Designed miniproteins, single chains, continued (2). Designs and how they scored, part 22

Each design is a single chain, and the fold is of that chain. pLDDT is the mean over its residues in the fold that is shown.

## One batch from the design tools (miniprotein)

Design m4777
Fold by ESMFold2-Fast:
Structure m4777 (fold): chain A 75 residues (1-75)
Amino acid sequence: SPEIKKYEEEIKKDPNNAEAWRKLGDALLANLELEEAKEYYQKAIELDPNNEEARLNLAQVLRQLGEEEEAEKVL
């Protein structure tokens, strides 16, 4: 995906860009790549714990993966 490549390049330039990590998660979620989306949302939240959008999207991914207890802990 062009979006995935774009945000991968942004992360190479600045690995602390929480927004780029979240956008990668969004692109992978759109492709139903749930495990990879989970990892990138977790990284976004690690860098910016106040990112409510990343937390909400991570919780949704966790529910789709059957990880209900982990989903509740993120919210």
Scores: mean pLDDT 86

Design m4778
Fold by ESMFold2-Fast:
Structure m4778 (fold): chain A 62 residues (1-62)
Amino acid sequence: EEEKKRKEEEARRLIILGEAYEGLGRMAIEVGRLSGSEEMKELGEKLIEEGKRLIEEGKKLL
């Protein structure tokens, strides 16, 4: 076990989680647009922003 390896694993997990959030956010925006739901579009935008934050945080650990 090594601190660098542990940080690399955490970084990878954060990036994967962030990508999942971005995917969910894009789907929510699409559903909101098609259904005319502003609430769903807003939720999707927030999920994308959180996903980008997680990816950036993960990349900083590498």
Scores: mean pLDDT 83

Design m4779
Fold by ESMFold2-Fast:
Order: sequence, then structure tokens, then C-alpha cells
Structure m4779 (fold): chain A 86 residues (1-86)
Amino acid sequence: MSVEEVKEEAERLIKEGEELYERGLKEKDAELFEEAAKKYREAAELYEQLVKRLPESELKEEAEKKAEEAREKAEEAEEKAKELKE
């Protein structure tokens, strides 16, 4: 997979996670938040792969930032799921 293909796949996973998160908010469904978290974690892993493949550059810095943002979104979704399971 090329750098561009990995980036596109990671962006697709973020969008899927966002859609699941929005549905989780509307339906108050812990499983939807858990699925959103999984999508965000998968996106973070893809951005981490880009970081490993890229030389020191603005693109690498962007990928590092995107990986961190995706992990934070995953943690937020996991917290929402836990609140509903209480």
C-alpha cells in the first residue's frame, strides 16, 4: 500500500468512527461507541505505519499528530461506552 493509500484508508476509518460515534450519541448505545473506538484505533495504527515509513518531514509530523488525535478519539469513545454500561 502506498503512502497515499494508507492515508486515504486512515481517513476513511476516521469518518466511519465519527458516524458510529454520532449514532452512539443518538441511540445511547454502548456497542456503537465501542465500534467507533475500534475504527479510531485502526486509523491510529495506519498513521503510525506512515510515521515509520516516512523520513523526517512535515508529512511525518502530520501523521504523528493524526495518530495522536485518533487515539484520543478512541479513548473518548471508550469512556462513553463505559458510562452507558454502568
Scores: mean pLDDT 85

Design m4780
Fold by ESMFold2-Fast:
Structure m4780 (fold): chain A 61 residues (1-61)
Amino acid sequence: MKEIEASLYTMQGEIAKKQGDYKEAAEYYKKAAEALAEVDPEQAEALRKLAEELEKKAEEA
């Protein structure tokens, strides 16, 4: 199920974020958003915005 894929990608992103790998974290959150795009567009949009924030943070760190 796409919800399971999104959950797995979100967990991977959280792990990467905790390790300070914001670029990798952003990539996982983007994959999670893509998995939810047709199933839960609202949650997909939230994850996409989070990925954008992490990409900005990666450029600064």
Scores: mean pLDDT 79

Design m4781
Fold by ESMFold2-Fast:
Structure m4781 (fold): chain A 99 residues (1-99)
Amino acid sequence: MRLRIELEIEGIFEGFRIALEAAEVTEREGPEAAAEYAVRRALEAIERVRREHGEEAARLYARSLLAGMAAMRALLERAGRLEEARAIAEARRRLEAEV
């Protein structure tokens, strides 16, 4: 069960980081480019886990990654960065359709 905890924590932090990077992309290139960036980076991370640890681990990691993204979105909303938060919400919606 140590691997499970490690994958969940790593997923949360990766999701949080991807969402923060997407917020920066929103400022430079707009929310659509940011959503596309976040989806691509998330799918790459999930596929890496699938390759290394299999399908069940990838699904656990994906759920944790989406939770990390949601945490950053909440922080951005609290900071008044509504456009950045919306880009992350859109990326999460698209990812939920893919996984």
Scores: mean pLDDT 87

Design m4782
Fold by ESMFold2-Fast:
Structure m4782 (fold): chain A 66 residues (1-66)
Amino acid sequence: GEELFKKALEYKANGKYEEAVKLAQEAIARDPTLAASALRLIAESYEKLGETVLAEMFKEQAERLE
């Protein structure tokens, strides 16, 4: 989980937002304790992709987890 999440952060930093989302989702599947952080990363990545509705949905999910 943690390794996949770190790779997602790296892809996001390099502008690879779609790959970052996929890795963040995989990280949650392997380690549910990463869900809050990974969902925030997914929301931020969708913001960068212009997917405003998806970004808001994932941001709300992350807020429910803290």
Scores: mean pLDDT 83

Design m4783
Fold by ESMFold2-Fast:
Order: structure tokens, then sequence, then C-alpha cells
Structure m4783 (fold): chain A 58 residues (1-58)
């Protein structure tokens, strides 16, 4: 699986987006476009859209 880490907090302000906290580890399920990925939180199992700019590859 492609694992990434959040480099800053993101509050879900758009439909189907996911709340993430700095330091959260996520699995990338699908690249939606150049700015957004569909990801799954490893800690909670929740899925949603997150901005690629908020993530770093592990």
Amino acid sequence: PKLVRAVKDYTAVLPNSLDIKKGDVLEVLKEVNDDWVLAKSVATGETGLVPKAYLEEL
C-alpha cells in the first residue's frame, strides 16, 4: 500500500473530504486529480478526499 503522512491539519470543508491531523498516517487508495487523493486513515479506517499538498510520502 502507498503510505503517506499528514504534514499539517486539514479540516473537512468540502463534501466527502476527511479530517486529518498533522502526523496522521494514511493509505492512498486513488489519485483523484493533481490536487486531491482518496485516502484511508490507518488509525480510524475512515476514508475521504485529502489535499495532496498536505501529505508527504513515507
Scores: mean pLDDT 82

Design m4784
Fold by ESMFold2-Fast:
Structure m4784 (fold): chain A 57 residues (1-57)
Amino acid sequence: MEKLEELLKRFGEAYKAGNYKEMEKIYKELVKLLGSGQEAAKLAAETIRKAAAEKAA
């Protein structure tokens, strides 16, 4: 799995588990990987939205 895809998957799983500590660690890795806090925030928000929808289904 690509590094970015792996981080986004782990971020969504951490959100579903309510593991905010893990989410913070993964978010820092996303910022480092993308070189942009703006892009990291956009992808993190999208991942949370998808994870919330999956949990509600």
Scores: mean pLDDT 79

Design m4785
Fold by ESMFold2-Fast:
Structure m4785 (fold): chain A 80 residues (1-80)
Amino acid sequence: ETVEKAKQAGVRFVKAVLDGNIEEAKKAMEELASLVKDPEARKRVIEAGNKAIEALKAGNTEEALQYASEAVRIAVEDAK
């Protein structure tokens, strides 16, 4: 089920951001983007995901969580 896989990848992405794990965050973001059916939605997930990773690298965990949550929201909505 695509929705369940998107939710699982999204949980991993948010957890990786909370843990400060850039390697895992990148992996989870790539998996999340790969589950998106619509090309425009996939592009938005990648853009938000990259902003989350950039914020995480800068030490801005709150900003990283905002972007990560946006990427997850787009991906889960597309998966329906």
Scores: mean pLDDT 84

Design m4787
Fold by ESMFold2-Fast:
Structure m4787 (fold): chain A 60 residues (1-60)
Amino acid sequence: SPLEEELRALGRQSEETLRRLLEALRNGAPLEEQQRLADRLVELSERATALLQQVEAEEA
């Protein structure tokens, strides 16, 4: 389904963003860069939660 495909894409983006954040933390990247990656991860998580709620509503 289109919603499932979008959810899978968000999952992949979240994993990549988390990997980048961990690399930034390990390498002592500027706090601004760390914050941008953290903000991106939160944004992706919020979008995934909204899509999951929509999928659950359609299955109910």
Scores: mean pLDDT 83

Design m4788
Fold by ESMFold2-Fast:
Formats: sequence, C-alpha cells, structure tokens
Structure m4788 (fold): chain A 69 residues (1-69)
Amino acid sequence: AEEELKRQAIEDLERILKEDPENAGVWAALARLYLELGEKDKAREWVDKGIEATGKATPLLEKVRKEIE
C-alpha cells in the first residue's frame, strides 16, 4: 500500500514536471519519494537535475539533499 501510493505520486509528479520542468517543488517531491523508497542514487540524481533546471538550490531541494547525506 505505501509503495503503491508513492508510485502513484511519482507518476502524478512526473506528469506535472512534463508540463512545467522548472517547478522546484515537483523536483524536490520526486527526489523525496525516491529517497523514501530507498533509492538514494535516484533521489540524488533528481535533486541535482532540479538544481540545474531551476538554476539554484531552493530550500525545498536543499532539505531533500540533506536527507540524502
């Protein structure tokens, strides 16, 4: 159930990101969901991509980055 809910959230967020690829909140949420699934490498990749796409490390992305450490 918990993994299923996170999978649905990832799909919804990826759909939003396709329409607004510079939305820092969506990048941060995707990274956090991957971190919660135990996918540290993917979580870090999503944080790095989000920083690149937004042109800065927002507070949302910084928070997730600290959790990946």
Scores: mean pLDDT 78

Design m4789
Fold by ESMFold2-Fast:
Structure m4789 (fold): chain A 55 residues (1-55)
Amino acid sequence: AEEYLELVEKFNKLSRKEQIDLTKKILELASKSRTISGEEAFKVMKEFIEEYEKK
């Protein structure tokens, strides 16, 4: 719960283009994988946000 709030705050600080790109990547991952744990999905999302924050 707390980790999700932090992630949401970081997402809201991203540019609109970055928010759209991240959403597309998550949807693509969900469509390609029939089985993905919430923990794995969270790690992928966190990595994308960290890469965008570096720029």
Scores: mean pLDDT 69

Design m4790
Fold by ESMFold2-Fast:
Structure m4790 (fold): chain A 56 residues (1-56)
Amino acid sequence: GLLEAAEGALRGAEAARGDPAAARAALHQSKELMKRSTGEARELAERAVEVAEEGL
């Protein structure tokens, strides 16, 4: 579901730390997920975006 996708996006963003190419991919996916998500899934997707941006 969207919550699992958002949790996966956050884990992906954390794993991408120190890899700018992976961080850019995680950022793109997390932004797309935000557009489709509401509630808790949206909040997690927003955190994933923030983590991915730190990785850049």
Scores: mean pLDDT 82

Design m4791
Fold by ESMFold2-Fast:
Structure m4791 (fold): chain A 59 residues (1-59)
Amino acid sequence: MVEEAAEQLKKIAEELGEEVAAELAKGFVKAYPELGEELAEKLKELGLEEAAKAVEEEL
């Protein structure tokens, strides 16, 4: 689940920009706060540092 979310956010960042991916990542963490730490780690591994930081700020 988290892996799939991270891959979708990477595609969104590539197509629509990092700002859109960061906003969607925040929404995901608000819906599933227990997955926030794992999602932030996956986003960092994918090079989405801005989205990962946005997730960490919501925790």
Scores: mean pLDDT 80

Design m4792
Fold by ESMFold2-Fast:
Structure m4792 (fold): chain A 78 residues (1-78)
Amino acid sequence: SELEKIKEEIEKAIREGRDVSHLVKNLETLFYALRLEAQRLVEREDEFREIADKEPNPSKKAAIEIALEFYRGLAEAL
């Protein structure tokens, strides 16, 4: 994962006594991008809800509902 890689790079830089400012800024940029993407997906909630309402397969409907909840959680995280 990108978050895990950034974490490892920050930890390594700290252990080596190197400046971490650029790594922290990169992490902030990644969080901002992830939040924007999650918000864009939530803006399509009406589309996903309409698909779920028309889905005759209960397992597929549940999967859509879980996906919507996941995207809302990401959008609300920051």
Scores: mean pLDDT 72

Design m4793
Fold by ESMFold2-Fast:
Structure m4793 (fold): chain A 56 residues (1-56)
Amino acid sequence: MDRQETLTINLTRNDAAGNSTLTGTFTVTVTVSDDAAKNAEFSQQIAAAIAAQRAA
């Protein structure tokens, strides 16, 4: 059986002077499955999402 889990990641970065704050929030929905092929699939999906954020 497949279950859906939601992950929320908050990122906050401040300048040393305290004048600027950068915040980012992303929400990722993942499907947890008893099937090994499905598990491999969303591991790749998570890796791709992280890579996209680092590239942007």
Scores: mean pLDDT 63

Design m4794
Fold by ESMFold2-Fast:
Structure m4794 (fold): chain A 67 residues (1-67)
Amino acid sequence: MYAELQERLARLTREEGRVLGYVALGWSQREIGERLGISQSTVSRHLRRVLEILGLASREELRAALR
């Protein structure tokens, strides 16, 4: 399980990895956008790609998987 997750994480861009990190910490899309200097729409787009690469259906599932 962890080895497969690490391999999928390696497929993320630098920006997607940053968004993933903040989502794992429980930050809102608004807070992530403010922190990274990007729009909430851009954060949402990165989050969708992260979920797709990791094979997860939702932001809630992503946070549960990282607990």
Scores: mean pLDDT 77

Design m4795
Fold by ESMFold2-Fast:
Structure m4795 (fold): chain A 65 residues (1-65)
Amino acid sequence: EEERLLKSLIEYLKSKGLSEEEAEKVAREVLELLKKGDYEGAIELLKSHGLSEEEAELIVELLKS
């Protein structure tokens, strides 16, 4: 399940213009922040890589479920 979520997030971030290496790094950091309950940190990380606040919040909510 974690591997599937990681792969899906990597592909989404690549579609937003991140390189494969950047997308993998960001995806792993987002998942680690979510495991710690740091939802605000996950949102800010995604926004720092070019996602809107609305997109980042939606991704975090979907990954929490």
Scores: mean pLDDT 81

Design m4796
Fold by ESMFold2-Fast:
Structure m4796 (fold): chain A 60 residues (1-60)
Amino acid sequence: MKKEAEKLIEEAVEAVKKALEKGLLEAREVLIEYIGKMHDLGVSPEDIEKLRKRVGEIVK
């Protein structure tokens, strides 16, 4: 996609997976940071929710 949103979601998911190896709290911190960055870039609420759902699957 030409939108940076999908690339950012994929990058965020990988970063959360790596942070999860250090602990659940570290994974949450990384997720919050990426959500903030997506908000700053004007990413749609639907794309942000998609990231949250994907992270919910890997954090469980």
Scores: mean pLDDT 77

Design m4797
Fold by ESMFold2-Fast:
Structure m4797 (fold): chain A 85 residues (1-85)
Amino acid sequence: MEAEKLIEKAEEYEKKGDYESAAEKYHEAGLQYLAEKKLKEAARAFTRAAYLYEKAGDKELAKDLRERAYALDKEVAEETLKELK
């Protein structure tokens, strides 16, 4: 599946309150973006996945993904220096 479609599915699960399924789809989207070298989008997807894993009770996965998102966001800030708007 394309990363953007995974984000749409994640948003649908999130609206239904299925935080675990939503987190899984955001996580998968983040990995796809990372493979495409889209670090900004990957960081956003991992951040959303971490938030939703925490809501689902998966504290360890949430922590791991937050650390990955932070590292990617830092790299984006250093490399691109672009407005995130």
Scores: mean pLDDT 80

Design m4798
Fold by ESMFold2-Fast:
Structure m4798 (fold): chain A 59 residues (1-59)
Amino acid sequence: GDSDLLKQLEKAEKVIEENDDPVILRNALAELEELLKQASGEIKERLEKLIKKVREKLA
């Protein structure tokens, strides 16, 4: 449900903020893209912003 999706998003945000390892970031990106398929509204917007941030870190 949305509560579980929000928990996964918050965990991913923390991992991305605290890590610069390309392997960790690539794994997080894959998980975020899967979560994005299930997301709508505010959670979707937050996931899209986080995905952009991860891609910028990996560039």
Scores: mean pLDDT 81

Design m4799
Fold by ESMFold2-Fast:
Structure m4799 (fold): chain A 62 residues (1-62)
Amino acid sequence: MVTLSDKVREAVLKGNPEQREAAAAVAREAPGLDFSGHKELEEAILNGDVERARELARKLRE
């Protein structure tokens, strides 16, 4: 069974440049944040939406 979190992990390792940059942006904004269980953030990473992923990471770290 493939979960959303499994897809995010695959995207970080093998995804397109936009997906990898979105994941990197999350790591820069919220170091140590586990994005598993944060469905909107996981979807932003999978969509390669760097700006949305960064905004959500900022909100979640606070």
Scores: mean pLDDT 73

Design m4800
Fold by ESMFold2-Fast:
Structure m4800 (fold): chain A 106 residues (1-106)
Amino acid sequence: EAAERAEEAAREARRYAEEAGGGEGAREAARAAARAAEAAAEAARRAEGEGAEAAARGAEAAAAGARAAAEAEGAGRGAAAGAGGAAAGIGGAFAGGLAAGVPAPG
């Protein structure tokens, strides 16, 4: 179920990125958020349990960032900030998924 939500979020993010016809900043922000959502969706598919949930939440955050960027066609700086936040969330989720799979023997 987490992987399904992540895939849905990634599709929404891609649609917003394609639909974004505003200024360069808004388009770049939407595309960056869409790529982050795709990475999170892949992480959700490969991870299980806690890692999958973290990745799904990251994908949802990225989709929200992409939507905000696409809708804010006149506010390039605001859109870029939103996408940056979404990307940071994705990074954390992806790293968390990988870390969850790494045993710490000792």
Scores: mean pLDDT 65

Design m4802
Fold by ESMFold2-Fast:
Order: C-alpha cells, then sequence, then structure tokens
Structure m4802 (fold): chain A 72 residues (1-72)
C-alpha cells in the first residue's frame, strides 16, 4: 500500500468510525478508529496524515459526545 493509499484509507476509516459513533455503535467506531491509528503510525512524519488524524479525532470526539457518551 502506497503512502497516498494509506492516507485515503485513514480518511475512509475515520469516516466509518464517525458514522458508527453517531449511530451509537461505539464498538465498531472503536474498531475503525484503531485501524486508522495503525495506518497513521506508519506515516507519523507525514503532515497530511497528521492533519487527517487530528481532524478525524476531533470529529469522532464530537460524534461520541452527541451520542451521549462522556469519555472523561
Amino acid sequence: MSDEEKRKKIEELYRKAIEYAERGDLEKASEYYEKARELYKSLKDDPEARKLMLEGEIELGVAVLKAGVDSL
């Protein structure tokens, strides 16, 4: 898998994680989030991958809060 393909996959995985979190399926949301993090670990010096990770984490956090789950 190329770095470009990994970046696209991270974006796709975060999108799925957010969708599942918004539906209240936190188990599947967590699975997709972990897959995105694993791909990001191989791209940690990539600014675009870092941006996707930060944006995805913020959006996922908002989705979890909207589902009525407090992770504190």
Scores: mean pLDDT 77

Design m4803
Fold by ESMFold2-Fast:
Structure m4803 (fold): chain A 108 residues (1-108)
Amino acid sequence: MRVEVDASPEGAARLLEALRAGDEVVIEVTDAVTDEQVQAVMDAIAAGAPGRIVLRGVTPEAVRYAGQIAGAGLLAGHEVELEAVDEEAARKLKEEFELAKKEVEKQK
């Protein structure tokens, strides 16, 4: 099944349950997220079973947060897909994702 969550504390709890159930999870990552919310999402990803994670609504300002969440997902063995809101966000997000993939390769 496909489960949609935001980067709130309630969203992080729902994300963990969905990953443990083997569901595909869509996380909405916008410029309104905080470092605390990003950490909660990363903790949920690390504690969940490997699955598929989609990061949606990524703005240019949120690329750093999306990159951190994507890196945590890859390190935990998840499949990660990225959906940017515009071409600038897509370009920056592609760069961050390639860096995250290289970092995970070194930690194997």
Scores: mean pLDDT 75

Design m4804
Fold by ESMFold2-Fast:
Structure m4804 (fold): chain A 58 residues (1-58)
Amino acid sequence: MKVEASEALVELVVRRGEQYFAEGRYAEAATAYRKALELDPENERIRANLEKAEALAA
């Protein structure tokens, strides 16, 4: 994508989710990834991270 400002916001939310994931807070990580996916619903990377966090939260 050429609109890097929008991508930067998504990346910021994803990084917050990664921080929760690293802390073992998988449910909170999944919530952060869901928010990121709302901003970029066709992003496969975010969807994959969400699925991983949800699987580990169960």
Scores: mean pLDDT 76

Design m4805
Fold by ESMFold2-Fast:
Structure m4805 (fold): chain A 80 residues (1-80)
Amino acid sequence: ATDEEFDIGVAALLQALGNVAMKRGDYEGAAEFYERAATIYERAGNKELARQSYQNAADAYEKAGDTEKAEEMRKKAESL
């Protein structure tokens, strides 16, 4: 439905912003964008895109030095 279509669009934009932040070396910002995208995809029932986004968030948190958050994101990806 319309709200789900809108959510998927917002999540895709957040993924793109995360990719830009990664290229700029803003790993903390990238992680936040990917995590937000993942939660939206998960809520929308798109498990594969949610899994990918959580994995991207984990990688970004690890590069930012936040090992605890990286492990949390990996566990979320594995649970999907």
Scores: mean pLDDT 86

Design m4806
Fold by ESMFold2-Fast:
Structure m4806 (fold): chain A 62 residues (1-62)
Amino acid sequence: MSEEEIEELFKKVAEELEREFTLEHILTGKVYSKEEFKEALKKRLLELGVPEEKIEELLSKL
């Protein structure tokens, strides 16, 4: 996977998780912290094979 593909994947996964968290908040009333969001994002990106070092770089841009 190229660096550009990793950045696009990061953005896509982040947008997807934000929608999931917003929907869950509406349905359950649970409030998610920025830290919980970053942890979930990191976990999903690791499962997709993105290197941890690249995830840390991209998380610093949030």
Scores: mean pLDDT 78

Design m4807
Fold by ESMFold2-Fast:
Structure m4807 (fold): chain A 69 residues (1-69)
Amino acid sequence: SLIEEVRRAAQEAADAAPVSPAAKGVMETLAISTARQYPELAERILEGARAGKPLATAVDVMVEAFEKE
């Protein structure tokens, strides 16, 4: 499913990040939770991950979602 693709991309992004395990967990959870709660944004998160901008894109997408809520 699209959500499982986003989950995989988020896990790969978190593993590549030079941050603590706690920070990696937060980043992964934010990407997955955003994709689940806002499925219309899942495609954008996945596209960013494929373009090699996974963590920054996930955060930006979440910020944009909150700005519209």
Scores: mean pLDDT 61

Design m4808
Fold by ESMFold2-Fast:
Structure m4808 (fold): chain A 84 residues (1-84)
Amino acid sequence: KLTEEEIEEKTRKAFAEVDKDGDGTISEEEIPEFVEKLNKLGLKINETLFKKLFKKYDKDGDGKVTLEELIEAVIEAAKRSGLM
């Protein structure tokens, strides 16, 4: 069982590897790479589930989410996946 703190740390690590330009956001096109990095860190999250959550947390509809919105989305995905 993972804590919210452990999920946040893993999310920050995956984000840093995907956000190579340091713009502070991830685009919808980067979701497959992001989920792959999370799986390698021990967070077995389904890509289809995460893509639906990404759209939910993309409040502006611009196809990009911030690190803080991604942390919330990963926590929700982890809860739905029984990882917490």
Scores: mean pLDDT 79

Design m4809
Fold by ESMFold2-Fast:
Structure m4809 (fold): chain A 55 residues (1-55)
Amino acid sequence: MLSLEELIKMANEAGRSGDKEKIKEVAEKFKEAAEITGNEELRTLALLLEHELQK
């Protein structure tokens, strides 16, 4: 699944928009992908996005 590039694009676009709701959505997509694939890096990225969202 080569959707990492797409997820990064979505994160970039959400960040540019300043829309916290979109940033949340992207973080959720990373979490879901990590759960399905078992990719620990994706889970870490989701947590980092959530931390940025809380600030």
Scores: mean pLDDT 71

Design m4810
Fold by ESMFold2-Fast:
Structure m4810 (fold): chain A 109 residues (1-109)
Amino acid sequence: SLEELKKELLKILEELKKIAMELLKITEDKKKILKVIGLLLRVIGLELDVEKAETKEELLKIAEEAIEIAEELKELAESLETEEGKELKKKVEELIKKVKELKKKVEEL
């Protein structure tokens, strides 16, 4: 159902917020810190959008934006060239896979 997929997407967005917060703890470059903060705010915006979503088309758009944010977090984590950054990159890649699977389920509604 749409409501179950909304709940699944909210869980993924919560995991993205956790990764963004972990990335903030290990990022020393001010420019990169500001980018992570911007991405974190975008995730919070998507959580609000999910709560208000009433159609599969709206949820698909939110899922696409979640993938875009996750790809940017992945690039930032990789850019740190640290073992911790590599570990966070792997976690983001798993979340991207989950959003893509969720997007397919939404398209089949």
Scores: mean pLDDT 89

Design m4811
Fold by ESMFold2-Fast:
Structure m4811 (fold): chain A 119 residues (1-119)
Amino acid sequence: MNSHDFAALASGQGAEAAWKKLEEWKKNDEEIDFDFSGTELSEADARRIGAEHDATLTGSVSFGDVYVSGPASKLSEEVLEALKKAAEGYEFIARVGDLRPGEALAGDVSAENVRFEYK
């Protein structure tokens, strides 16, 4: 399984199907790439990502970079904080397609934050 297959599952079949593949990919030590432009990312889903990464970090195995993409309206403060925690020690890239210059994401993230990719 590759990052394109995971993104396609998330966009086409929803978050539950993607999370089942995330567990498989974690066992294979694969890079995680999430495209939520076609589905809604919930706080529960973000907390699940955080728990999975915490377990991996505790096991002394590093994941690759964590990429999250989707419209800003699907990225709440709690979701972003859970994803930041999950990506601690990794490169964190949020690709937010519906942000305009000067707009802010929920919480401590803003459109002026150069660490985020805006599409």
Scores: mean pLDDT 45

Design m4812
Fold by ESMFold2-Fast:
Structure m4812 (fold): chain A 61 residues (1-61)
Amino acid sequence: MKKAKVKILDTKGNVLAEKEIEYESPQELVDKARELAEEVSPDAIGAIVEIDGRKVGLGFR
């Protein structure tokens, strides 16, 4: 199982939550990040995911 650090962001770029997520596939990582965003705030629109020192942006809404 792999781990990624995920920061949930609002429309203004504020960090709403930060959590380490365990995943086995890229789709599972996206699904878990989206689920975390929905649980944290209705204003959450995306996340920054850090994997092996690289940062990737994800948009949800």
Scores: mean pLDDT 76

Design m4813
Fold by ESMFold2-Fast:
Structure m4813 (fold): chain A 104 residues (1-104)
Amino acid sequence: MTREEVVAAVRETGRIPRLPAAPGTASYFGKADNPLATKKAELLSRFRAYAEAGDLEGAKQAIREAVKAGVTKEQLHAVIDELLRRGEVTPEQAAELRAFLDSL
């Protein structure tokens, strides 16, 4: 991070920027050299972490943010299916997340 980037961030937020407490950027979609692809991977990782923790409201918020960032509904359905197959979410939780995603 450059000195100028730190100064700009402090001016925008009024405080020293801290690293976000987001889940790791590792994802099914791999490391990206494209900033948009990296952002999509971070949002999918965050969604997965909330779903695994049973935080349905956090998972729904992550779905909304991922759709806004250009993640397709098909990609999000695939992640829900993967979590269900691995037993990381219940069928009821998966159904609720799918219904929410389809309502967007």
Scores: mean pLDDT 69

Design m4814
Fold by ESMFold2-Fast:
Structure m4814 (fold): chain A 72 residues (1-72)
Amino acid sequence: SKEELLKEAEELEKKAEELEREAEELLEQAREAEREGRLEEAKRLRLEAEVLRGLAGIYRGVAKILRERAEK
């Protein structure tokens, strides 16, 4: 149903938001590590944030498809 598709889209968008928030936290930690000269740790944290942002993008993409299907 339209309502079911919209509910699933909302749940995926919430998961994407959680991943984006975690990625922002990792980027803050990376900034602090870089300021303290911990360059290898900063690089690792930035790569972890990239992965989380990628996953969030996938969830948002699927949510968009579900919303488009609900509108039809």
Scores: mean pLDDT 90

